Designed miniproteins, single chains, continued (4). Designs and how they scored, part 66

Each design is a single chain, and the fold is of that chain. pLDDT is the mean over its residues in the fold that is shown.

## One batch from the design tools (miniprotein)

Design m14281
Fold by ESMFold2-Fast:
Structure m14281 (fold): chain A 91 residues (1-91)
Amino acid sequence: ASPLLEEEYIKELKAKVRAALRYAKETERVPENLVKALEESLELLSKENPSLEDILYADTTLGVFYLYAAVNKIPLEEFEKLVKEELEKLK
């Protein structure tokens, strides 16, 4: 296992969760239960040393967000722009 690869994965995951939360707050198109799960995911990923279980929870929550977006025809292009902005902040 590579600690550097794990750190990079967590960084990308954190950026995606932040982007999803930002999208939810700006558009009000995401259900409150999913917003809460995304907020919990961000808290877990913000630990000094997130566990595998913390990472899996956040990854699963993002999977649910993507599924919700697909089913409800939410334009992912706007979300991808937010992800790029959040990744630049985590540089």
Scores: mean pLDDT 81

Design m14282
Fold by ESMFold2-Fast:
Structure m14282 (fold): chain A 71 residues (1-71)
Amino acid sequence: GGAALEAGLAEVNRLAGRDAAMRFGQLAHDYMEQGDSAVEAARKAAEEMREEGILDEEQYERVMRAIEEAL
């Protein structure tokens, strides 16, 4: 589970910078506190960041691919 979260975090940092990566980590942590697995939390964090406009659709797809490839 942790590898998927770390892969998502690294890709967000690469594409959108450190502040975006910190938000991704915070959102994933919040979803995990609500009972989601690290993988589901990472996916939901990326989706929420896309809805907020922090990630565009292409960046979102790349983050989701990084999460999936780490499974």
Scores: mean pLDDT 88

Design m14283
Fold by ESMFold2-Fast:
Structure m14283 (fold): chain A 107 residues (1-107)
Amino acid sequence: SMDEEIEKTMIMMGIASMESSSKTIIKKYKLSPELQQKIDEFIQELKKIIDATLSELPSLEKKINDIYDDIISLMKDEKMPQEVIDFAYDHKKFAMLLVKRKEEMLK
């Protein structure tokens, strides 16, 4: 339906926004190569939301949460500023909203 096309577009735009803002934070705070690699892995997992089936979403949600918990832990270990850690928590929340949006579209 037209509504499903709109929802898919919103999910795609949300992921593109997260990728863009992640690149900005990486450059601004000079994040380590290890953090950059984990953020890239995270963005690749987010992109899987676009074509995920309803049965695939729980496993994908768990993977996204696990990668974020790793990113946040690594940011704390590397003594990143609190604003960078807060940014990672906000990204985790937004990623979970994209998963829910995809689930509602497929119901």
Scores: mean pLDDT 86

Design m14284
Fold by ESMFold2-Fast:
Structure m14284 (fold): chain A 89 residues (1-89)
Amino acid sequence: AAAKEKKAQEALKKLNEIVEEMFEELKGEDDVKKWMEASLKRSEESLKLLEEARENSLGKKKEEMERSLEAHKATVEGFKKLLEELKKK
């Protein structure tokens, strides 16, 4: 139990670090499309961290992580569709 909780917290910490780095990169990027492509790659990596957090969470925390994972998957899918649309002409 304690080991799983620690592993879930570690994964969430890494996820937050990825999100912070993405915003730092945006601040220095003039090409929004280029930033979106880089952010998509980081978002796919963050999905794996969120899945790890979900698998290592218990009870109410697991339910919260499952909702976060579904929301994040929907966001990544939407981001991919938006980027594909921007690449069309």
Scores: mean pLDDT 71

Design m14285
Fold by ESMFold2-Fast:
Structure m14285 (fold): chain A 63 residues (1-63)
Amino acid sequence: DLAKQAAEAGKNGDAETAAVYGREASLRAPTGGQRSAFWHAAEAMEQGRADDAAKGGEGGYKL
């Protein structure tokens, strides 16, 4: 349940932990769409845009 842990860390402002768990969730995702979404969410958190990642964005961008 790494995607949920990443989302929760992001909501708490822990961008580093959110990025780590988000990348692990991306590597373990069963579909390419989920892998891409988790990777983009982790990247946004590292860039200080945790709110955008947590909202789940347009085009399936979510943790």
Scores: mean pLDDT 62

Design m14286
Fold by ESMFold2-Fast:
Structure m14286 (fold): chain A 87 residues (1-87)
Amino acid sequence: SPFEQQKRAAVTLLGVIAHELRELDPEAAARLEELAQQVAAATSKEELLTVLGEARRIVAETETMPERARASALAQLDALAAAVRAT
């Protein structure tokens, strides 16, 4: 289903961002890994959007992340959230 594909995309995206943050901000990386588990457990669009919103907040507040990487991560999170809202 589109929802299962969106959950898989979210888990993959959060995993990539967490990997990038592992040495820069281990606490932010760990929180994103926890959010990836919450995405896997999500049963509704509303739950998925809540997790994506929290991930966006964490990335936006992570000052140790390089500006270009942070901008890319935020754009990808925003695009995925828009796709979830559109379905």
Scores: mean pLDDT 89

Design m14287
Fold by ESMFold2-Fast:
Structure m14287 (fold): chain A 85 residues (1-85)
Amino acid sequence: MTGLRGQVRHFIGIVRRTAEGGRLLLEQGLISPEEAAEQLDRLIDQLEKLRDVALSKGDEESAKLVDDEIERLRRLLEEVRRLAE
């Protein structure tokens, strides 16, 4: 089944890879903590919109998967923001 659940899983995969790439670039000094934080904020915003779509369609399980990923990114964002001041 493609549907919303397939789209959610696929998008979460992209988000995870993007966040990991940004973290590696930050660790290598190739981007600033501020740039990394801005990237994470954009990813969280996209996930929040996806959660709202899942909830509007009554797909509680998809919404929960998105919420779990939002929480993970928020923790990473707090860590990065400590470096950005």
Scores: mean pLDDT 81

Design m14288
Fold by ESMFold2-Fast:
Structure m14288 (fold): chain A 57 residues (1-57)
Amino acid sequence: SLLADAPAELRRKAVRLTAEELGVSEETVEREAVAMYLGLEPGPAGRKFVERLKELL
């Protein structure tokens, strides 16, 4: 899994960058990222987080 294989540091950076880009809290991004990690349908912040994380890897 891309999310499981990513270093925690890069995952944290992706959360921060996504929160800044969308004007939402880091907690919102993390909540949606967890949903995506579990195979559930995330909101826009979760999807943006995964795109950003892929760019950082």
Scores: mean pLDDT 76

Design m14289
Fold by ESMFold2-Fast:
Structure m14289 (fold): chain A 90 residues (1-90)
Amino acid sequence: KKTEAANLTTAAGIQAVAAELYIRDFGNLDEAVKAAESMAGNFEKAAELLPEARDEILKHAQAMLDAARKGDVEALREHTLAAIRASNAA
């Protein structure tokens, strides 16, 4: 299950880069939100596999989705990295 959680957080990291590009380079907030929703879904699945880090991962998953909806690249990046670190520390 730890390997499955690591694969999910890796996929989420790739989706975070896509969301950043949609906001920063393309100005396409709808596509950024879709990428962030996929990213949050992968972190939510990882959180179910990592009960020790569950609340921390879910907190950051919600914050990154809110950041994407606002086009806040810095907040999106910060919370994505925090979710990845919480997952890796578990």
Scores: mean pLDDT 81

Design m14290
Fold by ESMFold2-Fast:
Structure m14290 (fold): chain A 85 residues (1-85)
Amino acid sequence: SAQVAEGLALLQQGLAAYQAGDYEKAVEYFRQAARLLEPFPEHRPYLAAALYLASEALEKLGRDEEAARLRERAIALQNEALLAR
């Protein structure tokens, strides 16, 4: 899917921004990646990664409350992958 390909590309762009210390841009890229990947259950690990990395970038910016919310969402998605519903 074109949406999945775009989401994965944004995840990579977010990682590059994070490594460069551009945490605000990293958050934007990771959030957009998460939005594009959200409808695809088969790509849940990438969605969880995007949310987790966004939380780390938010912590670097001192936005700890927002970071905690995204981290909780990422953990919930990982737990759903491990446990049969």
Scores: mean pLDDT 86

Design m14291
Fold by ESMFold2-Fast:
Structure m14291 (fold): chain A 67 residues (1-67)
Amino acid sequence: SKEVLEEIIEEVRKGNFDKAEELLSTKLSQETQDKIVELLLRKARENGAVLTPEDIIEVLEEVLKEG
């Protein structure tokens, strides 16, 4: 749901990556998790295989925007 994605984004912004991962794996559907992973892998390829917290937030905000 959008509320869960917003909570995950907030936890990532705070640097609470373990809480963000828990919410992502337990509160989001497998389809949504797979979409996030695909977008993160695409972002990593574009950035020379390194992801920053900002890159992760950008991907999560894109998923939230798409509904």
Scores: mean pLDDT 80

Design m14292
Fold by ESMFold2-Fast:
Structure m14292 (fold): chain A 75 residues (1-75)
Amino acid sequence: SREEAMDRAGLAGAGAGAAAGAGNDNSMKHSAEQARKYGELGGEEARRVAAEGALASGTGGGNPQKAKEAAEIAE
């Protein structure tokens, strides 16, 4: 469903941001790619949720450059 795709996109985006903050590049890229896939399934709003989730989670981790990279991959 659309709601399921949005939830999956947000969770994957948040995971990508968290991995970015931790410096785990492989996990960041994997989660960001998953967020992008769910974003594509859920439409424009799901894509937005994925990117915003990655930025928000990554900001708390103290690495804004990596958080931005995660968000760009998720979009």
Scores: mean pLDDT 73

Design m14293
Fold by ESMFold2-Fast:
Structure m14293 (fold): chain A 82 residues (1-82)
Amino acid sequence: MNYNIQVLALAANLSAVEALVDQTAQEHNLQILSKATLSATVDGVAFSIITVTVQASAEDVDALVATLAASALVQGVTLSEN
């Protein structure tokens, strides 16, 4: 099954969050199909929104989302089926 994971982070933390995504995907044997980054500014604060499409089981995706949501580098995580 394909899933879209959207991660919100401060722009300054983008590289660290991308590394966390790549590491966690590797640990759970998730296949990353695509990765896209958008920039946004809210109330003068710069954010990055990372959208990652993965091919995995629902259980493995839930584990990835839980790991990202637990990180102090991550402001928010959303998951949708693709």
Scores: mean pLDDT 82

Design m14294
Fold by ESMFold2-Fast:
Structure m14294 (fold): chain A 112 residues (1-112)
Amino acid sequence: MVEVPPDVLVLASPDGKEVYAVVFRDGPPTLEEQAELTLENAEEWARRHGGVLIKAKFGKKDPEAIEKALERVREALRQGRPAVTVEVNVDSWEDFLEVVQRVYELVREARA
């Protein structure tokens, strides 16, 4: 099982069909601000706190859509954009965490 990277927040829907991750560029906000994060406000919340939002749905994995999402993250970071939202389809929790790890590495590279 892949471990959640540091400075990442993960939210799951009550039915477990959707999972969201926010990868922070400059570290996570306060615990009080983290408590404000919901699935419904995730895009605006991530934009407000300078995060990359990954929206994943569990079902049939779409590798091409995952690669296109990672390319969008890379380009947004290259352009100095503070926030970006990407959507992916994954078939396992392990695949979701691998996508999160790849986004985390792109964020780290952009800060170096």
Scores: mean pLDDT 78

Design m14295
Fold by ESMFold2-Fast:
Formats: C-alpha cells, sequence, structure tokens
Structure m14295 (fold): chain A 75 residues (1-75)
C-alpha cells in the first residue's frame, strides 16, 4: 500500500530529525556545563539551546510514533 509506505517513510524522517536534535541538545548541554562558571551568560544561553533542541527532539519522536501507529492501523 502506497499510503502505508509514505506514512512509514515520514515516520523515519521524523526519527532522523529527532536523533539530530538530541545530538544538538547534548552538544549545547556540554557547552553549558563548560561555560557556567567561566561565562555564566554563555552558559545560560547554551543551556536554553539544549532545552530547546531537546523539546524539538521530543516533538519529532511523538510525530514518528503517531505516524507509525497510523501505518499499523492501515496494515
Amino acid sequence: DEEIARLRAEADRHEALADEYEKLSQTYNDLAKEYEKIDPEKGAYYKAMGDYYNGLAQIHREKAERLRAEAEALA
């Protein structure tokens, strides 16, 4: 079914985006820890960016789960 294949492909894309955002979140969280006592303003900025990308990762994970559930309901 073409529709099932498209839903699964879109879910895979959202999972790939979530993986990328999780890596960005981790990078910014590491920078935040490094800078928190050296430059607290930069530390706070990096922490905020880490939180932001973690939020995006969660949104894309949830989208992928819903798309997979839709594909399974059609199978």
Scores: mean pLDDT 89

Design m14296
Fold by ESMFold2-Fast:
Structure m14296 (fold): chain A 93 residues (1-93)
Amino acid sequence: SMRKELEEALEIVKETKEKAKNGEKLDPEESERFEEALLLTGPFVTAAIRVLAERGRVELVREALQKGEDLAKYLDPEELEEVEREAEELLKL
């Protein structure tokens, strides 16, 4: 499912960034998964910021981004559906 793939991609990006911060080297499979995750998460993060801001959650977006938190945690099922649709459209550009 797209939702599951996006959640997993966000976790991969977070885990990979933490590994790099700790000086750990990525194996080829981890590097490939990270690149794929970045392609999915970029459009997703952009769409999530717009949807949350449009719902008046600008402060939540600001705080989550400052803390490096996953924005998907703050989306309800309807908001997540909207974000998934917008991210799919951005991926086609």
Scores: mean pLDDT 73

Design m14297
Fold by ESMFold2-Fast:
Structure m14297 (fold): chain A 73 residues (1-73)
Amino acid sequence: HMTPEQLQQEIDAALAEMLVSLAKKYKDKLTPEEIERILEKVREMLAKATDPDVQARLQEAIEELEKILKEKS
C-alpha cells in the first residue's frame, strides 16, 4: 500500500498536470508573473519527489510551463 509520502507525491504530480492544462487553456488571462509562481511551485514539488514516475511527470509539467512563459516573453 502507498505511504502518506508517496500519496503526496502523486497528488503533487496530478496537481502539476492540472496546472499545465489550466495555464495552456487560460494563457491569455494569466500574467507572466502568475506562470512564474506556478513554475516555482512545481519546481519545489520536483525537489521533494523521490519516485521516478512522479519526477518524470513533474519535469514534463515544468517544460510545458516554461514553453508558455517563453511565448509571453
Scores: mean pLDDT 85

Design m14298
Fold by ESMFold2-Fast:
Structure m14298 (fold): chain A 95 residues (1-95)
Amino acid sequence: SKELKERLYKLAEELLKSVPEVARKKLVEALLEVAPVSKDRKGLGKLLVLVLESLGQSREEIKAFFERLLELAEEYGDENLKEVAEGGLEELEKM
């Protein structure tokens, strides 16, 4: 998962510009650590959308982040991260 982690760092750098740089790295690390052990991965994705909106991240950028997160999860076969991405996209569609 080192390659996936580096690609997620780059994705956060490109799209999560309202999140401080040190927090973007910690967010990626926490996501990769928590997703495999979470009992509600879709709920984790939904919570992350709300956190990113509270930090002033635009809905368009949050949607782009979760769409690319889904693509990366599918490319790397990470089913846990895929469920998180799907949860985030479901939350964005409700709003």
Scores: mean pLDDT 85

Design m14299
Fold by ESMFold2-Fast:
Structure m14299 (fold): chain A 76 residues (1-76)
Amino acid sequence: MKEEVAKLLKKAAEVVKENPFGRDIALLTLSTLKAVAESRGEEELARFLQEAIDRVNSAKTPEEAAKALEELAEKL
């Protein structure tokens, strides 16, 4: 799961750069992954995904949001 989540975070970063709705798409993807992690009892991964959501929401530009997702993917 962690390796798959890392790949999805990198893909979300690309979508944020390329698509005018990229931030909303990334937030939806992260929220879905968090719900799946919670349903599996993966509390640490769920907290990590919440950090990703918070960092994307706090980013002022698509470039900042993409960078945050790329940095988080490298930590997995």
Scores: mean pLDDT 80

Design m14300
Fold by ESMFold2-Fast:
Structure m14300 (fold): chain A 108 residues (1-108)
Amino acid sequence: MPKIAVVDERGFAAAPLAGQVRKLLRERGIEVEMHFIDTRGKSVEEIEKILKELKPDLVLVATDGSPRSIEAARRAIEAAEKLGIPVVDMTGKSPEEVAEEVERILRE
């Protein structure tokens, strides 16, 4: 079963969108395991360690537009890119758009 890491500071931006995406993926016949990772107070290196141990198939991020949220998303993206893990930035996207991107990544 594919693993998705949902990386967010406090779960306010990414978690609601991730829930909708999981529902849409299930409707497409894709069951995923979602792991929520709080990046608060974590460096890029600490996020890399968590992702390396979890071994997710992809990472979902989102921002609420705050400087804190933007910086948290940036650190998560950098950590995932260093490990070669695909990232989907959900900011400004519909749940349907995100589900389509996730399905495309998981098919490869």
Scores: mean pLDDT 82

Design m14301
Fold by ESMFold2-Fast:
Structure m14301 (fold): chain A 68 residues (1-68)
Amino acid sequence: SLAEELAKELVSYGVDESTARVIANYVVEQAEKARAAGVEDPEAFARKLMKEILKRLYEAGLIDKKPE
């Protein structure tokens, strides 16, 4: 599932599995809300939101790997 894919990405950046799962589920929930609001590509929306979250985690010093 998309949530499992996003959670694995977060873990690859050093986020613990339980926190990664919570964040991934939040992102998928936001993508489903975006779908209901007429967004054309909810998966692209989810991936963009995840990149923004990773960037903020890096800027806060919570992950050591810089997101691309």
Scores: mean pLDDT 85

Design m14302
Fold by ESMFold2-Fast:
Structure m14302 (fold): chain A 78 residues (1-78)
Amino acid sequence: KELAIQAAKLAIELLKDPSEENRKMAITALNIAIDIARKEGLEEAVKLFQEALDAVKNGDYETAIKKAEEAIKVLEES
């Protein structure tokens, strides 16, 4: 799960300074976090990362950061 946490933290940092390139990298990082969380059976974290990914696609970076931070807390508590 450490890789999922690191991927999510990378996505958050990229979204704090959003450019076209950073947005694409953040989407990739969130998809990595989703894949790892899904393989570990952490359904709540998968849901939160998916909500973060959807927010990025809609240009809502504040919501994306919030949802990714919530997912990290779920991973750290599990």
Scores: mean pLDDT 84

Design m14303
Fold by ESMFold2-Fast:
Structure m14303 (fold): chain A 78 residues (1-78)
Amino acid sequence: KRPIPVASPEALEHVRKAIRSADAGNYEEARKHLERAAELATPDDPVVILALSVLRVTAETQGNKELAEAAKEALDRI
């Protein structure tokens, strides 16, 4: 038996907003949403951790060091 991971809906919404802001080139807004997501996430939320990990890798591949660092800081808080 494994419980369905209950993502923090508010934390996930902020991760989604961060991705949209980054896609638009608004890295400052993306960072703010990532900080808020980390604050709202439940400890060890696997869905939020996965979303932030994917975002970090995507930012690194795009050469966006600022977004990669923000995602890393958010991961360190969860």
Scores: mean pLDDT 74

Design m14304
Fold by ESMFold2-Fast:
Structure m14304 (fold): chain A 87 residues (1-87)
Amino acid sequence: SLEEKKERIEKSIKAAVETAKYLGLDRLVIYLLSDDPEVKEYAIEMAKKAAEELGFKELVIIDGKSQEDIDRAMDLAVEAIREAKKK
């Protein structure tokens, strides 16, 4: 259901935010796993709100169709964030 999808999005964003905050990251990266436009819009809204509330300098949204594309994009984004923290 849409309600279950929204709850999953909220938990995923919260986990990403808490991890980024704990690590002192300036960039928040969110990847979209759904083809549903309503789910995507909700995820973007929640991610934007979280980024603003915690003062992230950049919000990156990755929209992938295959799991391989999503995993690759996520890995690259995570590495970029870790490098930013080292600087």
Scores: mean pLDDT 72

Design m14305
Fold by ESMFold2-Fast:
Structure m14305 (fold): chain A 94 residues (1-94)
Amino acid sequence: APSKEELQAEARELLARLEELLAEAERMKNEYPDKFTERELFLIEDARELAAEARRVLEDPSASKEELEQLIFDLRLYIARLRELIERHRKRIA
C-alpha cells in the first residue's frame, strides 16, 4: 500500500494539474462568458472549492491516509471533468 508521504506527493501533483486546468477554464470563461452553460459555471466553482479543500488537507499534518485517498479520487475526477469542459469550449470557440 502507498505510504502517507507517497499519497501526499501524488495529491500535490494532481492539485497542481487541477490549478492549471482551472486557470485555463477561468481564462476561457472571462473571454467568452456567454458560451458557458450554468452547469459548466457550477463545475468551475466546484473545482475551485476542491482546490481550496486540497490545500487545507495537504497543510494538515493530521490528515489520514483515507482522507488523502479520497482527495486523490476527487482530484482525478475533477481534472477529467475540466479537461472535457475545456475541449468542448475549444470546439465552440473555433
Scores: mean pLDDT 88

Design m14306
Fold by ESMFold2-Fast:
Structure m14306 (fold): chain A 98 residues (1-98)
Amino acid sequence: MPKISLSGPKEVKENGSLKIKVSLSGTDKEYIIHVIAEDKETGEIRASSEPKKIKPGESEEIEIENLGPKGEYKIIARAFDPETGKLLGESSMDVKVK
């Protein structure tokens, strides 16, 4: 399975923009990465990125806009096989919206 690594700010202002660096390893092929922001209290998906192709050994900056309301969020990056659409990898990080 591909390994997805996330890095970025741990805190963002309400309705602010969050820029996450996503990198791909443990594979020799490209994947489609989609990033979602989940409210940890409700489980509601409140924001998502545009899907991006990422090559192994490369990093992409993915922006999530308009994160709100205030609260604790789980930022989830999902890796999809571009040929089959199958979900093959997932990683997450915590972000606080203030």
Scores: mean pLDDT 82

Design m14307
Fold by ESMFold2-Fast:
Structure m14307 (fold): chain A 65 residues (1-65)
Amino acid sequence: SEVEELGRKVADILVEKKASDEAVERAVNSFGDHARTQYGLSDEEVEELRKKMLEYTKELKKKAE
């Protein structure tokens, strides 16, 4: 979905900027709140989106080395 693609772009930027784990969590939480209000996602969909973004970010950090 468009929201998931935007979430991955946010994750890409966070990894490029070498954001801390705490900064990543704050950014993912903020994006989830925006997805709820702007795209009308349910609480379940927001939690799934946050989970996917966090897992994707962890994979990118491991690959970036």
Scores: mean pLDDT 81

Design m14308
Fold by ESMFold2-Fast:
Structure m14308 (fold): chain A 88 residues (1-88)
Amino acid sequence: MYAEIEAQVQELLDEALKNADDPSKAASYITSASLLVVAALIDGDITDAQYRALTAKIYGTASQVEAKQGDTAGSAKFAALKKKLEAA
């Protein structure tokens, strides 16, 4: 169910932001959210549009995490990827 997957993704992204000062922990939460969304798409639990929306949310959080870690270039790249998904 999309609502349950969206809630799980949001929980993982919230943990990534809370642990932004720990690059390994933050990256693990972002990776877990990405794998969850990919698995849900493959299993048919979400639509292509829902996959794009959740992936855009993941890229938005990754951009914020990179910014908090001082990686301005990484932050900008994830922000650009988010905009491309939102434009589709």
Scores: mean pLDDT 85

Design m14309
Fold by ESMFold2-Fast:
Structure m14309 (fold): chain A 99 residues (1-99)
Amino acid sequence: MEEKIQKLIEEISKHDPEIAKKLEELLKKATKEQLPKVLEMAEAVLAMIKGDYEKLAELAIKYSSKPITKEEALEEIKRAYAEAAESPDSLLARALAIG
């Protein structure tokens, strides 16, 4: 799992090295039980950077504590993405909120 997260962080660093550094710090501090959440955040951040709304919707459905429809997930992701595009800190905060 750590190797998969590290590969995602490397890809993110090509687009936004500040967000990648924050994710790497989270990975170093994460317990084994927290690794799935770090993976989720890394996948969400990369999808947001690439504008992959379908991937973001799939992640939101997979990790949602409540059943949501794909349409509801897509609308929420599009809103979150528009807000995140204005700031790297906002993008990381939105990735943390998806779950």
Scores: mean pLDDT 69

Design m14310
Fold by ESMFold2-Fast:
Structure m14310 (fold): chain A 59 residues (1-59)
Amino acid sequence: SELDAAAERAVAGHRAEGVDVTLEQARKWIETIRRANELLKDKTPEEVGREFAAELAAR
């Protein structure tokens, strides 16, 4: 599936940097990103950037 292919690419990328990541960890990470993107679909890139800037300033 598309998710499995994306997870395999993520694992390969981490391994290239000397970090061992399991396929399951990569899948959960990608699913989290996809859910975040779905929640942000109603926002413009400018609005998302503004919210992220505020969040970073608070840290």
Scores: mean pLDDT 65

Design m14311
Fold by ESMFold2-Fast:
Structure m14311 (fold): chain A 80 residues (1-80)
Amino acid sequence: SIADLLRKAAEEVKGDNPEIAELLRKAAEFMSLVDDPKEQAELALKAIDYAIEVAKKTSKNPDRTIEILKKLKEEVEKQL
């Protein structure tokens, strides 16, 4: 599920950017309240784009986090 993809990405980034990990976990929680897979994907894409901007502005070393988030975005886009 998209929520599981968000939770997996949160685990991958939590060491470098715990604030981004928390944002992704919160997005996954919101996803559990949405039944439409397309609406879930659209919500996830907005959350991922926001997370990328937060990482760029606040993180000392954002490159790895941004790469993980971009890969997450590609996987979500495949699910519509």
Scores: mean pLDDT 82

Design m14312
Fold by ESMFold2-Fast:
Structure m14312 (fold): chain A 71 residues (1-71)
Amino acid sequence: SVVSAHVLEATPDRVETRWQGPSLDEARRLAEEKGWELIETDSLLDTIRAVNEIMEEEKGGVLVHRHAAPP
């Protein structure tokens, strides 16, 4: 099975897909560079909730959405 990750850079003004498939270490480095929280999710609903929280609290964040590819 192949695991894919989507990394989102989120701010109150916008959410942008940064890249797919990078390691969590790369996402962590980005968060540390920006001084933002690293948020890991494994479902679409959790990802949406995290994005909404970032936007409502007027803060930035780096989100990693992970899912396993079918066997």
Scores: mean pLDDT 57

Design m14313
Fold by ESMFold2-Fast:
Structure m14313 (fold): chain A 92 residues (1-92)
Amino acid sequence: MEKKEKLKEIIEKAGDLVSEAANRLDKTDPWKAAELSLALIMLSIAKKDLEKGDVENAAQTAIKALKRFAEVVPEYKDEAEKLIKEINEILS
């Protein structure tokens, strides 16, 4: 599989993961809600960069979004770290 296709699948999985966490979030915590919204925006930017052929910037943005996400929702940390590892393997 090409690096671009693999990274696209990981970004889509990351978006699904963040969306799942957002749906389970306590809506009374505005900080966590804002951080999850930012992570989704960053993943959307990463997907757009990838569509433009910028694999490196897409990967870096996705890693940054997932690291931020892992800090906000510790219950999803292992899943987020697994996706970060998969992105780093694509960049190798």
Scores: mean pLDDT 83

Design m14314
Fold by ESMFold2-Fast:
Structure m14314 (fold): chain A 99 residues (1-99)
Amino acid sequence: SEEILQAHQFFQKTFPNFSLDPSLTQQIYELARKGVGNKKIAEQFNLSEEVVQQAVIYHLVYEEQAPLHLLDPSKSGLDLVVDFDVEEGIELIKQTIAK
């Protein structure tokens, strides 16, 4: 529970301007899980690739209640086939938790 709270606080601090409809955020996450690339999702919803990445991370943190290890597809069994650097995001979150 502590790790989940830290993940929530980290998201709010890192992406303070993130604001997207919850149903759209869920749709973006489901498309990403099915192997649709961030660029294609961004084009479909008239969003930036960065906002698509933020929506996926938001869903993992808030809806899936993902601690840091669930953001690693190799550990969670999540077939997150998205064309973005998840490893960079995970490393940044790890550095924040380690402080």
Scores: mean pLDDT 64

